# Designed miniproteins, single chains: the designs that were tried, part 15

Each design is a single chain, and the fold is of that chain. pLDDT is the mean over its residues in the fold that is shown.

## One batch from the design tools (miniprotein)

Design m498
Fold by ESMFold2-Fast:
Structure m498 (fold): chain A 94 residues (1-94)
Amino acid sequence: SEEIEKLIKEAEELIKEIEKAIEEDAPDEEIANLVKRLGIITKNLIDLGRYEEAEKYLKKLEELKKKAKEKGYKLAESAIEEVIKALKEKIKKK
């Protein structure tokens, strides 16, 4: 699906933007907003049955949470934790 391919590209670009934002010491709120956008796209991918990509992005979010915590990005860390929780619940169909 062209729609699925577009969502995957947007998710992968957001992951790169989040990594760059953390490395370049972007504002915590900006990083948190990028994370929330990634969460929305990943939920859409789960709804479309793309569990493999969702699991891949979930693992990446767990790595990004560690980096955010190490740098003291409290809003980004909180946003990542909330997204991880929501994605895990959605994958498990709770």
Scores: mean pLDDT 87

Design m499
Fold by ESMFold2-Fast:
Structure m499 (fold): chain A 95 residues (1-95)
Amino acid sequence: DPVEEALKKWNIPEELIPEFEKLYEEVRQKFADLLDGPVHPLILLGLIVDWLYRNGYKIPEKLLTPEVLRELLKGVKNKEQLIADLVAAIVYYSK
């Protein structure tokens, strides 16, 4: 389960799970058509971050560091896991 794996990996506190679930649902719905497509995971990551910025979502500066971006990409096995990990990282660094 991508959601369960992301919550465990990023140690998301119980109080922030509703915030995670809301953002995850919004992002997953917006990019659902790209999950089974030929789009490379790195390109999908860039598209999601661009969409979040253009729609007024707060992206923590720490998320855009090379260290955090490497961590997001290093463990990705599929695009749904990448979305879950990205949202968990946003919630984690926004607290």
Scores: mean pLDDT 78

Design m500
Fold by ESMFold2-Fast:
Structure m500 (fold): chain A 97 residues (1-97)
Amino acid sequence: EEELKKALEEVEKAADRLLQHPAVSPETRQAIERLLKLVKEVAEIDPKAGLRVAKQAIYLLEQMLQETDPEAILARAQEFVDRVEKLVKTLKKIKEA
């Protein structure tokens, strides 16, 4: 759907902006790259869940852009990645059942 496509584009733009942030560590870069892949994977499995996850990712990435503590940025990215990885596993089980 058009709204999902726009949300995914906004996630990519917000992630690109954050990757240019001076407080971003190599670990945070890896977490952001994983976040992008996971959001797209949710959208491919379930577009409705993908839209919700994309909107959450946009909000999180914008919050991280305002953060100056590298540890806080990394923690936010890792928590989101872990949550979305669990969602992907759940959605795949539902599709396979």
Scores: mean pLDDT 81

Design m501
Fold by ESMFold2-Fast:
Structure m501 (fold): chain A 100 residues (1-100)
Amino acid sequence: SEKEREFRRALHRLNELVLGMLEAIINGDEEKAKQLYEEARAVLRELAKTHPERIDEAIQALRDAGDFAIKVAKKNGASDEQIEKLKAMVDELIAEARAL
């Protein structure tokens, strides 16, 4: 269905944004990391309006995307500080989504 395609597209976008946040953190691009974080927040708010019954699935997708990004970061030699920064941003997005 169109609604199913829109939902899956939004989940794919959240995955892209989490990986983009990791890249920005590794590059020391604080402004880009914040921009991508705000875009992820906007995607979550839109999902809460269009698919309120599926917000728990979006939260799980964020958790999975964060876990995957942390594994990628560790494999590529990211610092503990960089990993903790990404983890904090993802945890904050999850907390905000749970409050929706």
Scores: mean pLDDT 89

Design m502
Fold by ESMFold2-Fast:
Structure m502 (fold): chain A 89 residues (1-89)
Amino acid sequence: MEIKVDVEMSITDGIRHGKATAVVASDEDFLVEVTFKSGSKTKHVLATVRKGTATFEASAPGSETLTVSLSARRVDEPVIASASGTVTN
């Protein structure tokens, strides 16, 4: 596959961390959509990723659940790769 996606979740000192990674092996551009949800807040990122590695990170404090989802597609095409993760208490 010309794009690989992954989501890694961790907890350090009570802080929830999420890391979404997209690795593009071809000279094609991919449209990547990343959503970070934490408590009542949602952060949405839409980015064009090129050959190489793109990383998106978010953190949530305390007892909040952090959910991260990433989807990747070519322009005007359906989603071809996705990954998600959740970290709770």
Scores: mean pLDDT 79

Design m503
Fold by ESMFold2-Fast:
Structure m503 (fold): chain A 71 residues (1-71)
Amino acid sequence: PSEVEIDGGVTEVHAAVGLTVAKREGDQETAARYRELLDRIRKAVDAGNQEEVEKVKAELDALTREDIARS
């Protein structure tokens, strides 16, 4: 697998898990943000866009830290 496939796949799983947890908590705002990142990472992987994969990884990491800090 390419770096895009590996990093993108890991990022997609992280976004999907974040979305599932936010939905279970009833946090619709956070769930919508994870949904946006999940859509973006899927498109980036499909396009082979390494720059977008790295950007989504950074934004997902920041959102996850923010979500944990709010808990």
Scores: mean pLDDT 80

Design m504
Fold by ESMFold2-Fast:
Structure m504 (fold): chain A 74 residues (1-74)
Amino acid sequence: MLSKEELYERARERLREVIAQGKADGLSPGQLTLRLGEVLREFVAEARAAGIPDDEINRMVLRLWREAQAEWDA
């Protein structure tokens, strides 16, 4: 099983890739939001399987989303 740090970094990388590809493909904000949501849902499932508490997962998801928004707005 991946460590908590590895799960988080993998999700960050996936979010960055989705944003870069979405911008390159000319995706609408709504389409890009749906793809980002898919990455976050996969992260939540993996984190729960790893035994991370829901309150910690929620904090990690909010942090990932804020980082993704900053990357998107850059």
Scores: mean pLDDT 82

Design m505
Fold by ESMFold2-Fast:
Structure m505 (fold): chain A 70 residues (1-70)
Amino acid sequence: KLSPEEFKERGLLVRELMLENNVPEERRLELENELNEAQEKGPMTVAEFEAILRKYLTPEQVEALLAKPV
């Protein structure tokens, strides 16, 4: 399961990737809101985090994020 710090660090990497790829603001906010709502319910697994990312990001973008060391 992701710690609060790991979640925060991964969230910042997601935001950076989305900005670099010119993802529309509305879509960025939708992803950020879903991640925050999931975190409010308690610690999520890496798989649950990945599932949310895959709703909003391409497979290639998700793989790039998962390859980065935290």
Scores: mean pLDDT 75

Design m506
Fold by ESMFold2-Fast:
Structure m506 (fold): chain A 90 residues (1-90)
Amino acid sequence: DIDELIEKLRKIAKERMEKAKLSPEQVAAFEKDLDQLIEMIRTAVEDPDALIERIRAQLAEAGEEVPSDEQLREDIDAFLASIRAFVAKA
């Protein structure tokens, strides 16, 4: 369940922020990064082809070399596996 994964990730993030005693500016930056990460996780699960197209467009705009669709799909699968492993160990 992707919603359960996201809820656990948000809980871990909140606990880490509280323990680190971050400034309001650091908390705002962290929350922005967390929201971007969650959006990427949702897109990777619900519409991986849309995420591949978005990454391709962003890399092309940045002047970076665009990997193959096969490589991007492998990278997305590895990313999701890493997130699941992180949540399972926390």
Scores: mean pLDDT 81

Design m507
Fold by ESMFold2-Fast:
Structure m507 (fold): chain A 90 residues (1-90)
Amino acid sequence: ALAELAATIERVKAALEELAKKAGLPESMITGLLTVIDVAGAQALRITREVSREAGLAAFADLVRSAVKAMLPPEVAQEAEAVIDALVAA
């Protein structure tokens, strides 16, 4: 359960980093996004231990979606949300 969630977090992190690099975003913005994903991942793992995997995964997805909407240009944020939804649903 925890190992599978950790693997999903790493897949989302890798996919969003690649998307941000492909979009030509500044290194500072990419670093900020990766930091938020790490924080969201740590919180999701804690929620998974205390509540359930489903609750942890939902919290992770919500936190990362909120971050990409706040931090990224609208078109990049929309593509990032689609990537998050696809990887979280898998």
Scores: mean pLDDT 82

Design m508
Fold by ESMFold2-Fast:
Structure m508 (fold): chain A 93 residues (1-93)
Amino acid sequence: GTTATINEANGLKITVPNVKGYDAANKTVTLSKGTYKVTLSSSKNGTYNLQVIDVSTGNSVYSKEVELSGSKTVSVTIPADGTYKITATLVKA
């Protein structure tokens, strides 16, 4: 499968394995139902809010604060096949 790397503010990278598709312009990934090991990496340590939104509904399927020191991998369960927007925003440095 294809790996998507999404570049965010503060030098943050979000890596999502086994995507069906990645739209870099819209920062959206096409995913099958299942559990994904999503990796966050950044040179800026801090607490990041990782959010996964179903683009068709606007509903959040995952929202969690992740404490990042270099790199962190989290398990994200996708409830249905679809197109998802994945973001991570710095909350606390």
Scores: mean pLDDT 84

Design m509
Fold by ESMFold2-Fast:
Structure m509 (fold): chain A 75 residues (1-75)
Amino acid sequence: MMSLEEIVNKLSKETLKKLLEISDLPPEERAKKAKEIVKELVKEGRYDEVEAFSRALQLMNAHPEETKKVLKEKI
C-alpha cells in the first residue's frame, strides 16, 4: 500500500499546487478541475503522475485535513 508521502513525492510541484488549489473548491468544481488536470497529464504522457494524482485526490476526499497538511509541506 502506497503511503500519502510516497504518492505526493511522485507528483510534480506544479501538479501539487493544482491539487491544493482544487482542494478548497466545492465538490462539483473540484471534480471538473480534477478531470482537466488528468487530461493534461495524459496528453503529456505522465501516466505514473496520473495514477499518483488520482490516489491523492481519493485521499483528499476521504481525509481532507491530513492530505492538505502533507501537500502544503511538499510545496
Scores: mean pLDDT 78

Design m510
Fold by ESMFold2-Fast:
Structure m510 (fold): chain A 70 residues (1-70)
Amino acid sequence: KKAQIEQLKQQAKEHLEQSEKYREEAARLAREAAKTGSIELTGESMRKMGEAVQHYIEAKQLLAQAKELE
């Protein structure tokens, strides 16, 4: 039970770290798109933000599972 809770929390942490990384990449691409007017970079920024949101959702689900096991 304790080992399962710690494993879920560790997996959630890894997903949160990936979410933050994708969010930072999306912000960088959005700044460049604003500067250059690039539709392609805007699309890439949106795609990276979608990846960040997906990792965040996975992390929240893992944390909820850990909470239920407490």
Scores: mean pLDDT 84

Design m511
Fold by ESMFold2-Fast:
Order: structure tokens, then C-alpha cells, then sequence
Structure m511 (fold): chain A 68 residues (1-68)
């Protein structure tokens, strides 16, 4: 997944910061993808999410952090 790409990812919530969400994909648990949420409704829903919850989210890739 490349920066600037709009993607849909299913994974565990790592955290939410402003308009950004960090997700650990179920397909690659050694990776964290940081997505920008462009929809206000998606932002309000993200604020209700807690670390460890599994979600499917659509957003713009800001970056990826490898844990390995």
C-alpha cells in the first residue's frame, strides 16, 4: 500500500488522533497503516473505537510503520 492511495483495510485499531486512524491489518500484523478519514461521519464513528477492536475502514494512506 502506497502513500496517497485510497484503500479499504480490515484490521485492529491501534489508535485515533484527530482525522487519522492507525490500523494493524489482519493480513499483516507486523505493520501499522495510518489512514486519513475524509468523511465527518467516519471520524465520529472512529472516536467510538477502542484499541484492539476489529474494523473495516476506508481512507487515504498517510504512511505505514513496520514493526519488523
Amino acid sequence: VEPGEKVTITGEVVGVDGDRIGIRPLSDPNKIVILKLEDKAALEEAKKLKPGEVVTVTGVVLGTVSLD
Scores: mean pLDDT 77

Design m512
Fold by ESMFold2-Fast:
Structure m512 (fold): chain A 64 residues (1-64)
Amino acid sequence: SKKVEAAKQSALKGAKVLAEGAEILSGQKPKVTVEVGDTSVKVKVETEKVKIVIETDLNTSETG
């Protein structure tokens, strides 16, 4: 549960930054979609000129 909430907050913060950047680059108000799943978070920021899609798998453990 805590991982999902942390991922949601991080995704919302990231989406805001990406939306602001996309608006600056395209000159258009972007469409922002944040999808929070049990094992993944997907952020989609889309304008007519710029499309950014970031999908993060919450089950990835980096090997040290």
Scores: mean pLDDT 73

Design m513
Fold by ESMFold2-Fast:
Structure m513 (fold): chain A 72 residues (1-72)
Amino acid sequence: SETMRLFLETIIGSTIHMAKKLIKKNPKLAQKNLDTAQGLVDKLEADLGKDDPRVQQLRAQIDAAQAMLQSS
């Protein structure tokens, strides 16, 4: 449903935001949050398709946060 999709998008965004805040303070917990966000985006992708702009934007945000974590 639309409501469940919007809820998932919100949770994914919040999880990525938390991971980014944790990169320097707790990199292990940052990685765990990024892993969780990946799993949730996989569920969103199954519903919307890999070419959906929302899926692509969330994937890009996770990739950026992952790169920051690996370079720290």
Scores: mean pLDDT 86

Design m514
Fold by ESMFold2-Fast:
Structure m514 (fold): chain A 83 residues (1-83)
Amino acid sequence: LDAIKNAIIASIDDTIKTLQFIKKAAEILQNDKLVAILDASIAELEALKAQVENATTLDEINAINAELNALKAATIAQIEDAI
């Protein structure tokens, strides 16, 4: 279980790092709408990371991973709409 949790946490950390990089570019371009979208998505990813850290069963991990994938897809769609 810990290996799966660590892999998902690493995936979340990589996603947050990518979004922080995009946010830096959005700030330079003065795209306030995109900055707000990225801030919201980063906060939700940090919350999901905490849920993964507290998960005790594989079923909980699978549910969180499905939510993570849905959040990633929604964030990409919002970014595409903002640019």
Scores: mean pLDDT 83

Design m515
Fold by ESMFold2-Fast:
Structure m515 (fold): chain A 68 residues (1-68)
Amino acid sequence: SKGIKAIENQKVTSVDEAKALSKVIAEELKGDLSQLNKANTYLNLIIEDPNIRDIANETLVEELLKLA
């Protein structure tokens, strides 16, 4: 098996999972754009695929702006 720790740290491997996670993060932050940098850092740690990462970060900004 590929290392369990690697899977736990990289468990977001699909666009749908990335978008769902970004929406949940935006809701937890209640549209607080001052937390955007921290949330981007978190997404960048758990998503290794740069295309999925970009989609997650774009979705995060869009969902935060809807709540702001």
Scores: mean pLDDT 74

Design m516
Fold by ESMFold2-Fast:
Structure m516 (fold): chain A 54 residues (1-54)
Amino acid sequence: SSEAIELARQVRSLLAAGAEPSEVVRLVNDYAKKHGLDGEELGERLQEAMESLR
């Protein structure tokens, strides 16, 4: 989904800026809570979105 792609883009941006892993985890966890996603569902969506950004 477009929202997952936006999240993946933001994660890549944070990692490029040298953010701590815990900050990235917080960002994705907030997304999961907002959309009511299970951790496994979150992982699958992020993986697909990150691959689409290549």
Scores: mean pLDDT 75

Design m517
Fold by ESMFold2-Fast:
Order: structure tokens, then C-alpha cells, then sequence
Structure m517 (fold): chain A 60 residues (1-60)
């Protein structure tokens, strides 16, 4: 099976960063997702928003 991996990086206005890594299967299923953020609450909120958008884009 072929998998597709992507990385998304977003800077927040406070100078913090949120990084999300995810892997999709050939049929568009989300196989793995991980996030890393700086700046506690703000970075975590941005990372969670990115995760939600990725999940919505992948769908079932």
C-alpha cells in the first residue's frame, strides 16, 4: 500500500509555532497524526484547529 505524508507549520501572532504531521493511506484514511507546539495554550489551540481541519478534509 502507498501512504502519503504531509507536514503543516503555522506561526501564531505571539511568535509561537504549531507543527502537525499526518499520514494518509492511498484511500484517504487518516493513519496517524501528531502535533508539536510552543507557547502552551495558544500553540496548542492552533495545533488542535489544524488537526480538526485535517480530519474534516480527510473525512470518512
Amino acid sequence: MVTHSSTSITETPDGNKATVNFTLSADGQLLSISSESTGGGVGEEVAQSMIRRIQQAVQR
Scores: mean pLDDT 72

Design m518
Fold by ESMFold2-Fast:
Structure m518 (fold): chain A 87 residues (1-87)
Amino acid sequence: SLEEQIKQAKEFLDEMIKILKSTKNPEEAVKKIRELYEKNKDKLTDDQKEFFERLIEAFENAVKNDPSRFDEILEYLEKLKEELEKA
């Protein structure tokens, strides 16, 4: 169901947020998020895969080019989770 799909997306976002909060090194944090995605991507819808793939690629590029933007990644994911909780 759509409700189950939204729940799975929220759980995935929560796991990414936990990684970001527990991992001090930006490159290591993004690597762990990529590994989480690769492990769980078969459980996601095609639309969710496209969304999260683009999101993770953006995070990987941001950290590679400017690690000081790491805090913006956490804020973005927390805002995204809040929007899903309102739906």
Scores: mean pLDDT 79

Design m519
Fold by ESMFold2-Fast:
Structure m519 (fold): chain A 114 residues (1-114)
Amino acid sequence: MELIKEFVEAIKNKDYEKALELLEKLPVSDILKENLKSLLDTYKENPKPVEEILHDIAAVLLSEGKSGEEADKILIELGRFDENFKFDKEKIKSLLPTVKDETAKELLEAILES
């Protein structure tokens, strides 16, 4: 979807206002929209490197529709709590088949291609 590519590009450009505008138009659940909005609002106040922002968004997308325990396991697998944090695209790609929401999958694929 064109909207998905525009959303990822807005994040890469640190245009959080544009990213929030595009997020409203994405066909994702209200819960996922709320979680992504909260995350983007945090980055407006406390900006991170683009790689870390994309990784955080990927973690939220990968946790969609999963229990708290399953979501926690994903965060551990992605090394979010590791002091040697790195954006591991291959790890995200390996977890992609666990995502049932089609739009969340397309967002993850766009992040992996970025």
Scores: mean pLDDT 74

Design m520
Fold by ESMFold2-Fast:
Structure m520 (fold): chain A 79 residues (1-79)
Amino acid sequence: SSRGEEALRRVREHEARLAAELQAEIDRRSAEENAKVTAEMKAAGASQAEIQEKQAAARAAVEQEALDEEAKRAEAALS
């Protein structure tokens, strides 16, 4: 029946909203860290290539932190 399909669509829509919210938070934190890294490295006389490498590393760190926070929340929900 279509009832199951509608339920699955609603679950997917809810999951998509949560994923979008998490991605928006990661994007926000990444933008803040990139601005900070860029300012600090420019003040230190770093090259554009060095700035880009540090920006990439900072983004990866923010993504990992956000995923670790989500994992801890999931683990807490099981206890």
Scores: mean pLDDT 80

Design m521
Fold by ESMFold2-Fast:
Structure m521 (fold): chain A 79 residues (1-79)
Amino acid sequence: MIEEAAERLREELLRLGVPEELAERIAKAVQDAISALRAGDSAAFNAALQELSREIARLPEEVREAAARLAQDTIVRAA
């Protein structure tokens, strides 16, 4: 389910040392992206990806690549 994918992503981000508030925002953006993709709503999907990019940009450089990859893998697996 979408909620389970988002929760697993949140837990993985916390393990990387991402602050809980940012981990929750990233997981929510990924949840929104998956929901939009399944609904065929390209405008909502693009908006969710832009939100995701903004939240990831707030992370320290050292974890950005890993966080971005986890988010992308979560979206692809749930698509």
Scores: mean pLDDT 84

Design m522
Fold by ESMFold2-Fast:
Structure m522 (fold): chain A 68 residues (1-68)
Amino acid sequence: SSVQAKLDELQQLGLKRQSEIDAMMRKAEEALKEDKERGEELLKKTKDLTGKASQELGQQYQEVLEAA
């Protein structure tokens, strides 16, 4: 029960982060068409942030599952 609650919390956090990052990624893609330099910097920054957040969340998720 407590494990399921923690997993649900992490899942909700992941969905929220994914939604926000997806919106930022779409804006970066649009910016790439109007201003390649600015759009490419935005895309790179967003992707780096996404990768790090995904990795940390994934590790926590795995730890909760293994602790169960």
Scores: mean pLDDT 76

Design m523
Fold by ESMFold2-Fast:
Structure m523 (fold): chain A 63 residues (1-63)
Amino acid sequence: SAELEELAKSFGLDPSDLEGVLKRTEELIASAEAALAIPSVRALAERSLGEYRKLKELVEKAL
């Protein structure tokens, strides 16, 4: 889908490698969840988590 391709590319990921995008997205989600514990970056982490979770959902639907 165009949305999957655009969102994956915005994070520097190859949308033709869906399994690779999924693995990297899960790593990014884990990093952002860890960052929620840091008050100075919490708002940025929450915003990033929303986009990463959206990308994961799109990839899982495409697999």
Scores: mean pLDDT 84

Design m524
Fold by ESMFold2-Fast:
Structure m524 (fold): chain A 79 residues (1-79)
Amino acid sequence: SLGDRAVEAARAGATRIELGGSVKSFEEGVGAALRAVAERIDSEPPRIVLGDLRSGTGREAKIDPSVRGSGKGTVRATF
């Protein structure tokens, strides 16, 4: 889920996490992901940025997720 992936990114030391994907998965998962990150990282939490994500890119995503139709459940850390 987006929440699980967001927590994994945060535990890996992400300073920012971008959430995106299809509209449906984005809406369903964003709240859970935000809450999961806020609750699992008590130190200064990474800033979560709403935007497009690309699996395996490892960079800030501002690109429309249509390149990867589903894109759902993906999170990534900005560096």
Scores: mean pLDDT 47

Design m525
Fold by ESMFold2-Fast:
Structure m525 (fold): chain A 74 residues (1-74)
Amino acid sequence: AEIDAFIDELAKKAGLTPEEVASLRRLAENARALGYSDEQIKEILENAVKGFKAAREAGLLDPSAVPVLSRPAP
């Protein structure tokens, strides 16, 4: 898979965590669903990686961390 190979290459070059890699894969799936071309998806992924690196350099925690909400069973 072209996009999967590209994500793997970005992970090696930028030292991404498995969680960041999973986020990139989901981002690529979402972009493809919206009709972006493979070249546009690659550009989006590159920009996301730059964002991750900038957040780390600024001393920020993972910017995509959100609380998980679950409805209690009846």
Scores: mean pLDDT 70

Design m526
Fold by ESMFold2-Fast:
Structure m526 (fold): chain A 119 residues (1-119)
Amino acid sequence: SVEELVEAETLDSLYLLGGEQANALKNKDYEGYAEYLLARVRLLLRLAKRRGLLTPEQEKALRELADALKNLDLEKAKEIIESNPFLRSLISPEDLDILYEYDPSLLKKLADIILEQLA
């Protein structure tokens, strides 16, 4: 079916982006690392929305995460991620450390990506 094809293509894209993200980190290409990480989060959220996994509880957690990211409250953002298995599947606390050290504005960009999926 078209839905099965779209899901398969999304999973293939996620696998490739994950490999590119890992290679960028190994090469200290923090710009590429950020680009691939943000693309992966966007695709994972779109997939979750398509699968009906964005429950009111997960939506609330995502809004709280986006708020912490916009405020550059790194400690709070990590706590929110660590407390929620769904959020841990999207991004790790270590990913936030790397983004913040490279360019703190990327945390705000990540928040925007999250909020776009909740609109």
Scores: mean pLDDT 86

Design m527
Fold by ESMFold2-Fast:
Structure m527 (fold): chain A 120 residues (1-120)
Amino acid sequence: SFEEEVRKMLVEAAEKLRKELGKIIEEGYKKNVPSEVLKEISNIYFNVLNALELVIEKDYEGAFEELSKIKDEELKKKLIKLLEELKEAIENKDLEKFKKTLEEIVNLVVEHAKKLLEKA
């Protein structure tokens, strides 16, 4: 069903984020990146992972609240907008839009974390 495909894609996105976080943290330790930067990256990932879990539970209000905890204002605004688009795709049963928007969320988080790591 549409609901089972959505759940599968959310689980796969969460798994990808967890694997990418592990790689980024390992690379950060090897490069002697400040602990404050690694903590910021970890917090962003945890806020996004919690939001995706809440989407699985159909708790959209909770998902938006988790993203609102992100300290970087530009990243927060972009992620909130993407979560709004993700919610609309689910409501419209648009699997292709859902998949594309979810991939954009994952890519935005990974690229932002890499940028923080490179600048440190």
Scores: mean pLDDT 89

Design m528
Fold by ESMFold2-Fast:
Structure m528 (fold): chain A 115 residues (1-115)
Amino acid sequence: MEEEARELAEKASREIRRLLAEDGEKGAEEAARVANDALLEAAELGGEAALIVAEELIATLEESTEATPEQKVYLLLSMAATLHGLAEASDEETSELLREAEARALAAAERFRAA
């Protein structure tokens, strides 16, 4: 599980960086799709996997030099919305971890919005 979650995060991070470098507006929309697909796959492995993927993708966006603050906020809010929906459909234990991931994405978005 942890190895699979890290592999999902690494593949998604690489693709997100590529998309953000190529076409700002279209790249951000495609990057959000990649991030959300990775979160959906991770959630199938469990709440811990989704949290690992969310943390790695947040770190990727925080370290990104290709993305504007506005693009970072857009991706983070998109991820938070996906995590919120997954949490509502999940059992209590999984939902708690998904809501923690959602909170981390929202906190990261607020930091970029305030900068």
Scores: mean pLDDT 84

Design m529
Fold by ESMFold2-Fast:
Structure m529 (fold): chain A 78 residues (1-78)
Amino acid sequence: MREKIKEAVENALKKLGLEGKKISTFQELVDFLSALDVELRKAGIDPRENLDLVLEEIEKYLSPQALKAFRRLLERSR
């Protein structure tokens, strides 16, 4: 499971040209999350059931400010 999540994250980053850099803007975060949801679903991963694993993986690619914005987005979606 973790490996498939990692591959989905890497595929989302490749689609956006964000390989090798941290997500630092709100626009990059929104685009990344949209692409990641698509890649996770294509891999047969339900983001809702694997939220903790997804969060652990993506935190490594987010700036501290983007992390705070992401957490606020999750709270608003509930």
Scores: mean pLDDT 75

Design m530
Fold by ESMFold2-Fast:
Structure m530 (fold): chain A 72 residues (1-72)
Amino acid sequence: GAMAAAAERARQQLENLKANVDKYASLPDAPLVYEGAARAARTLANQVPEVRDELEKYADEFRAKAEKLRAA
């Protein structure tokens, strides 16, 4: 149904976010990319309750990575 389709699209978006942060992990703008990914994952979590816990976990991980990169 529509909710299952929304969950699948959210998982696809999460995979795109993961690929994007990996691509920029060693570049100077990596903290901004991780911060953007964290916000995008949190927005998806709010829109798609079926995958909220998974998306919130990754949002927290992206946020933590951004903080570590800024501290380095």
Scores: mean pLDDT 83

Design m531
Fold by ESMFold2-Fast:
Structure m531 (fold): chain A 90 residues (1-90)
Amino acid sequence: LVQQANQLNQQGQRLDQQGDYLGASRLYRQSGDLYQQSGDYQQAAQSYGNALRSLGRYLSQASDSDRPSILRQVSDLSRRLAQVLRQIRS
């Protein structure tokens, strides 16, 4: 799980650097999910944070018609991030 999460995180970083913010956000989210499954909540939080940052950049480029869908993804990622942050503190 951790090795696969690391690979997805690195792929997300490459897509982010290339300006593929939507693709990067999806890979960072998948990486976060795998870190969470492995109990690595700190890495999961970082990956979800990176996904939110990339999605925020995508939102700035989005058409008005796409905005509600992106905002729903932001809400989902924010909920996932909050959940793993609670695990770190508990």
Scores: mean pLDDT 85

Design m532
Fold by ESMFold2-Fast:
Structure m532 (fold): chain A 72 residues (1-72)
Amino acid sequence: SEELERFYLELLDEVIAKGSEGAKNIARLYLMRLRSRGIDEFVEEIKKKKGLKTNEEIKAYLREWRDKLIAG
């Protein structure tokens, strides 16, 4: 989904802008993965590992992930 890819890119950019050096490095690794493999593989992995079904559930999970990563 182009919407979900844009959403995830914006979250990664926010971590890179606002996070600690450790958080920024983690976000850069995920950004590299997104650029090389695309969003679809990552979304399917999250759905399987976390039992998520909808784009709304995935967005909620990603927001919580961002918040925890920035907080340290």
Scores: mean pLDDT 81

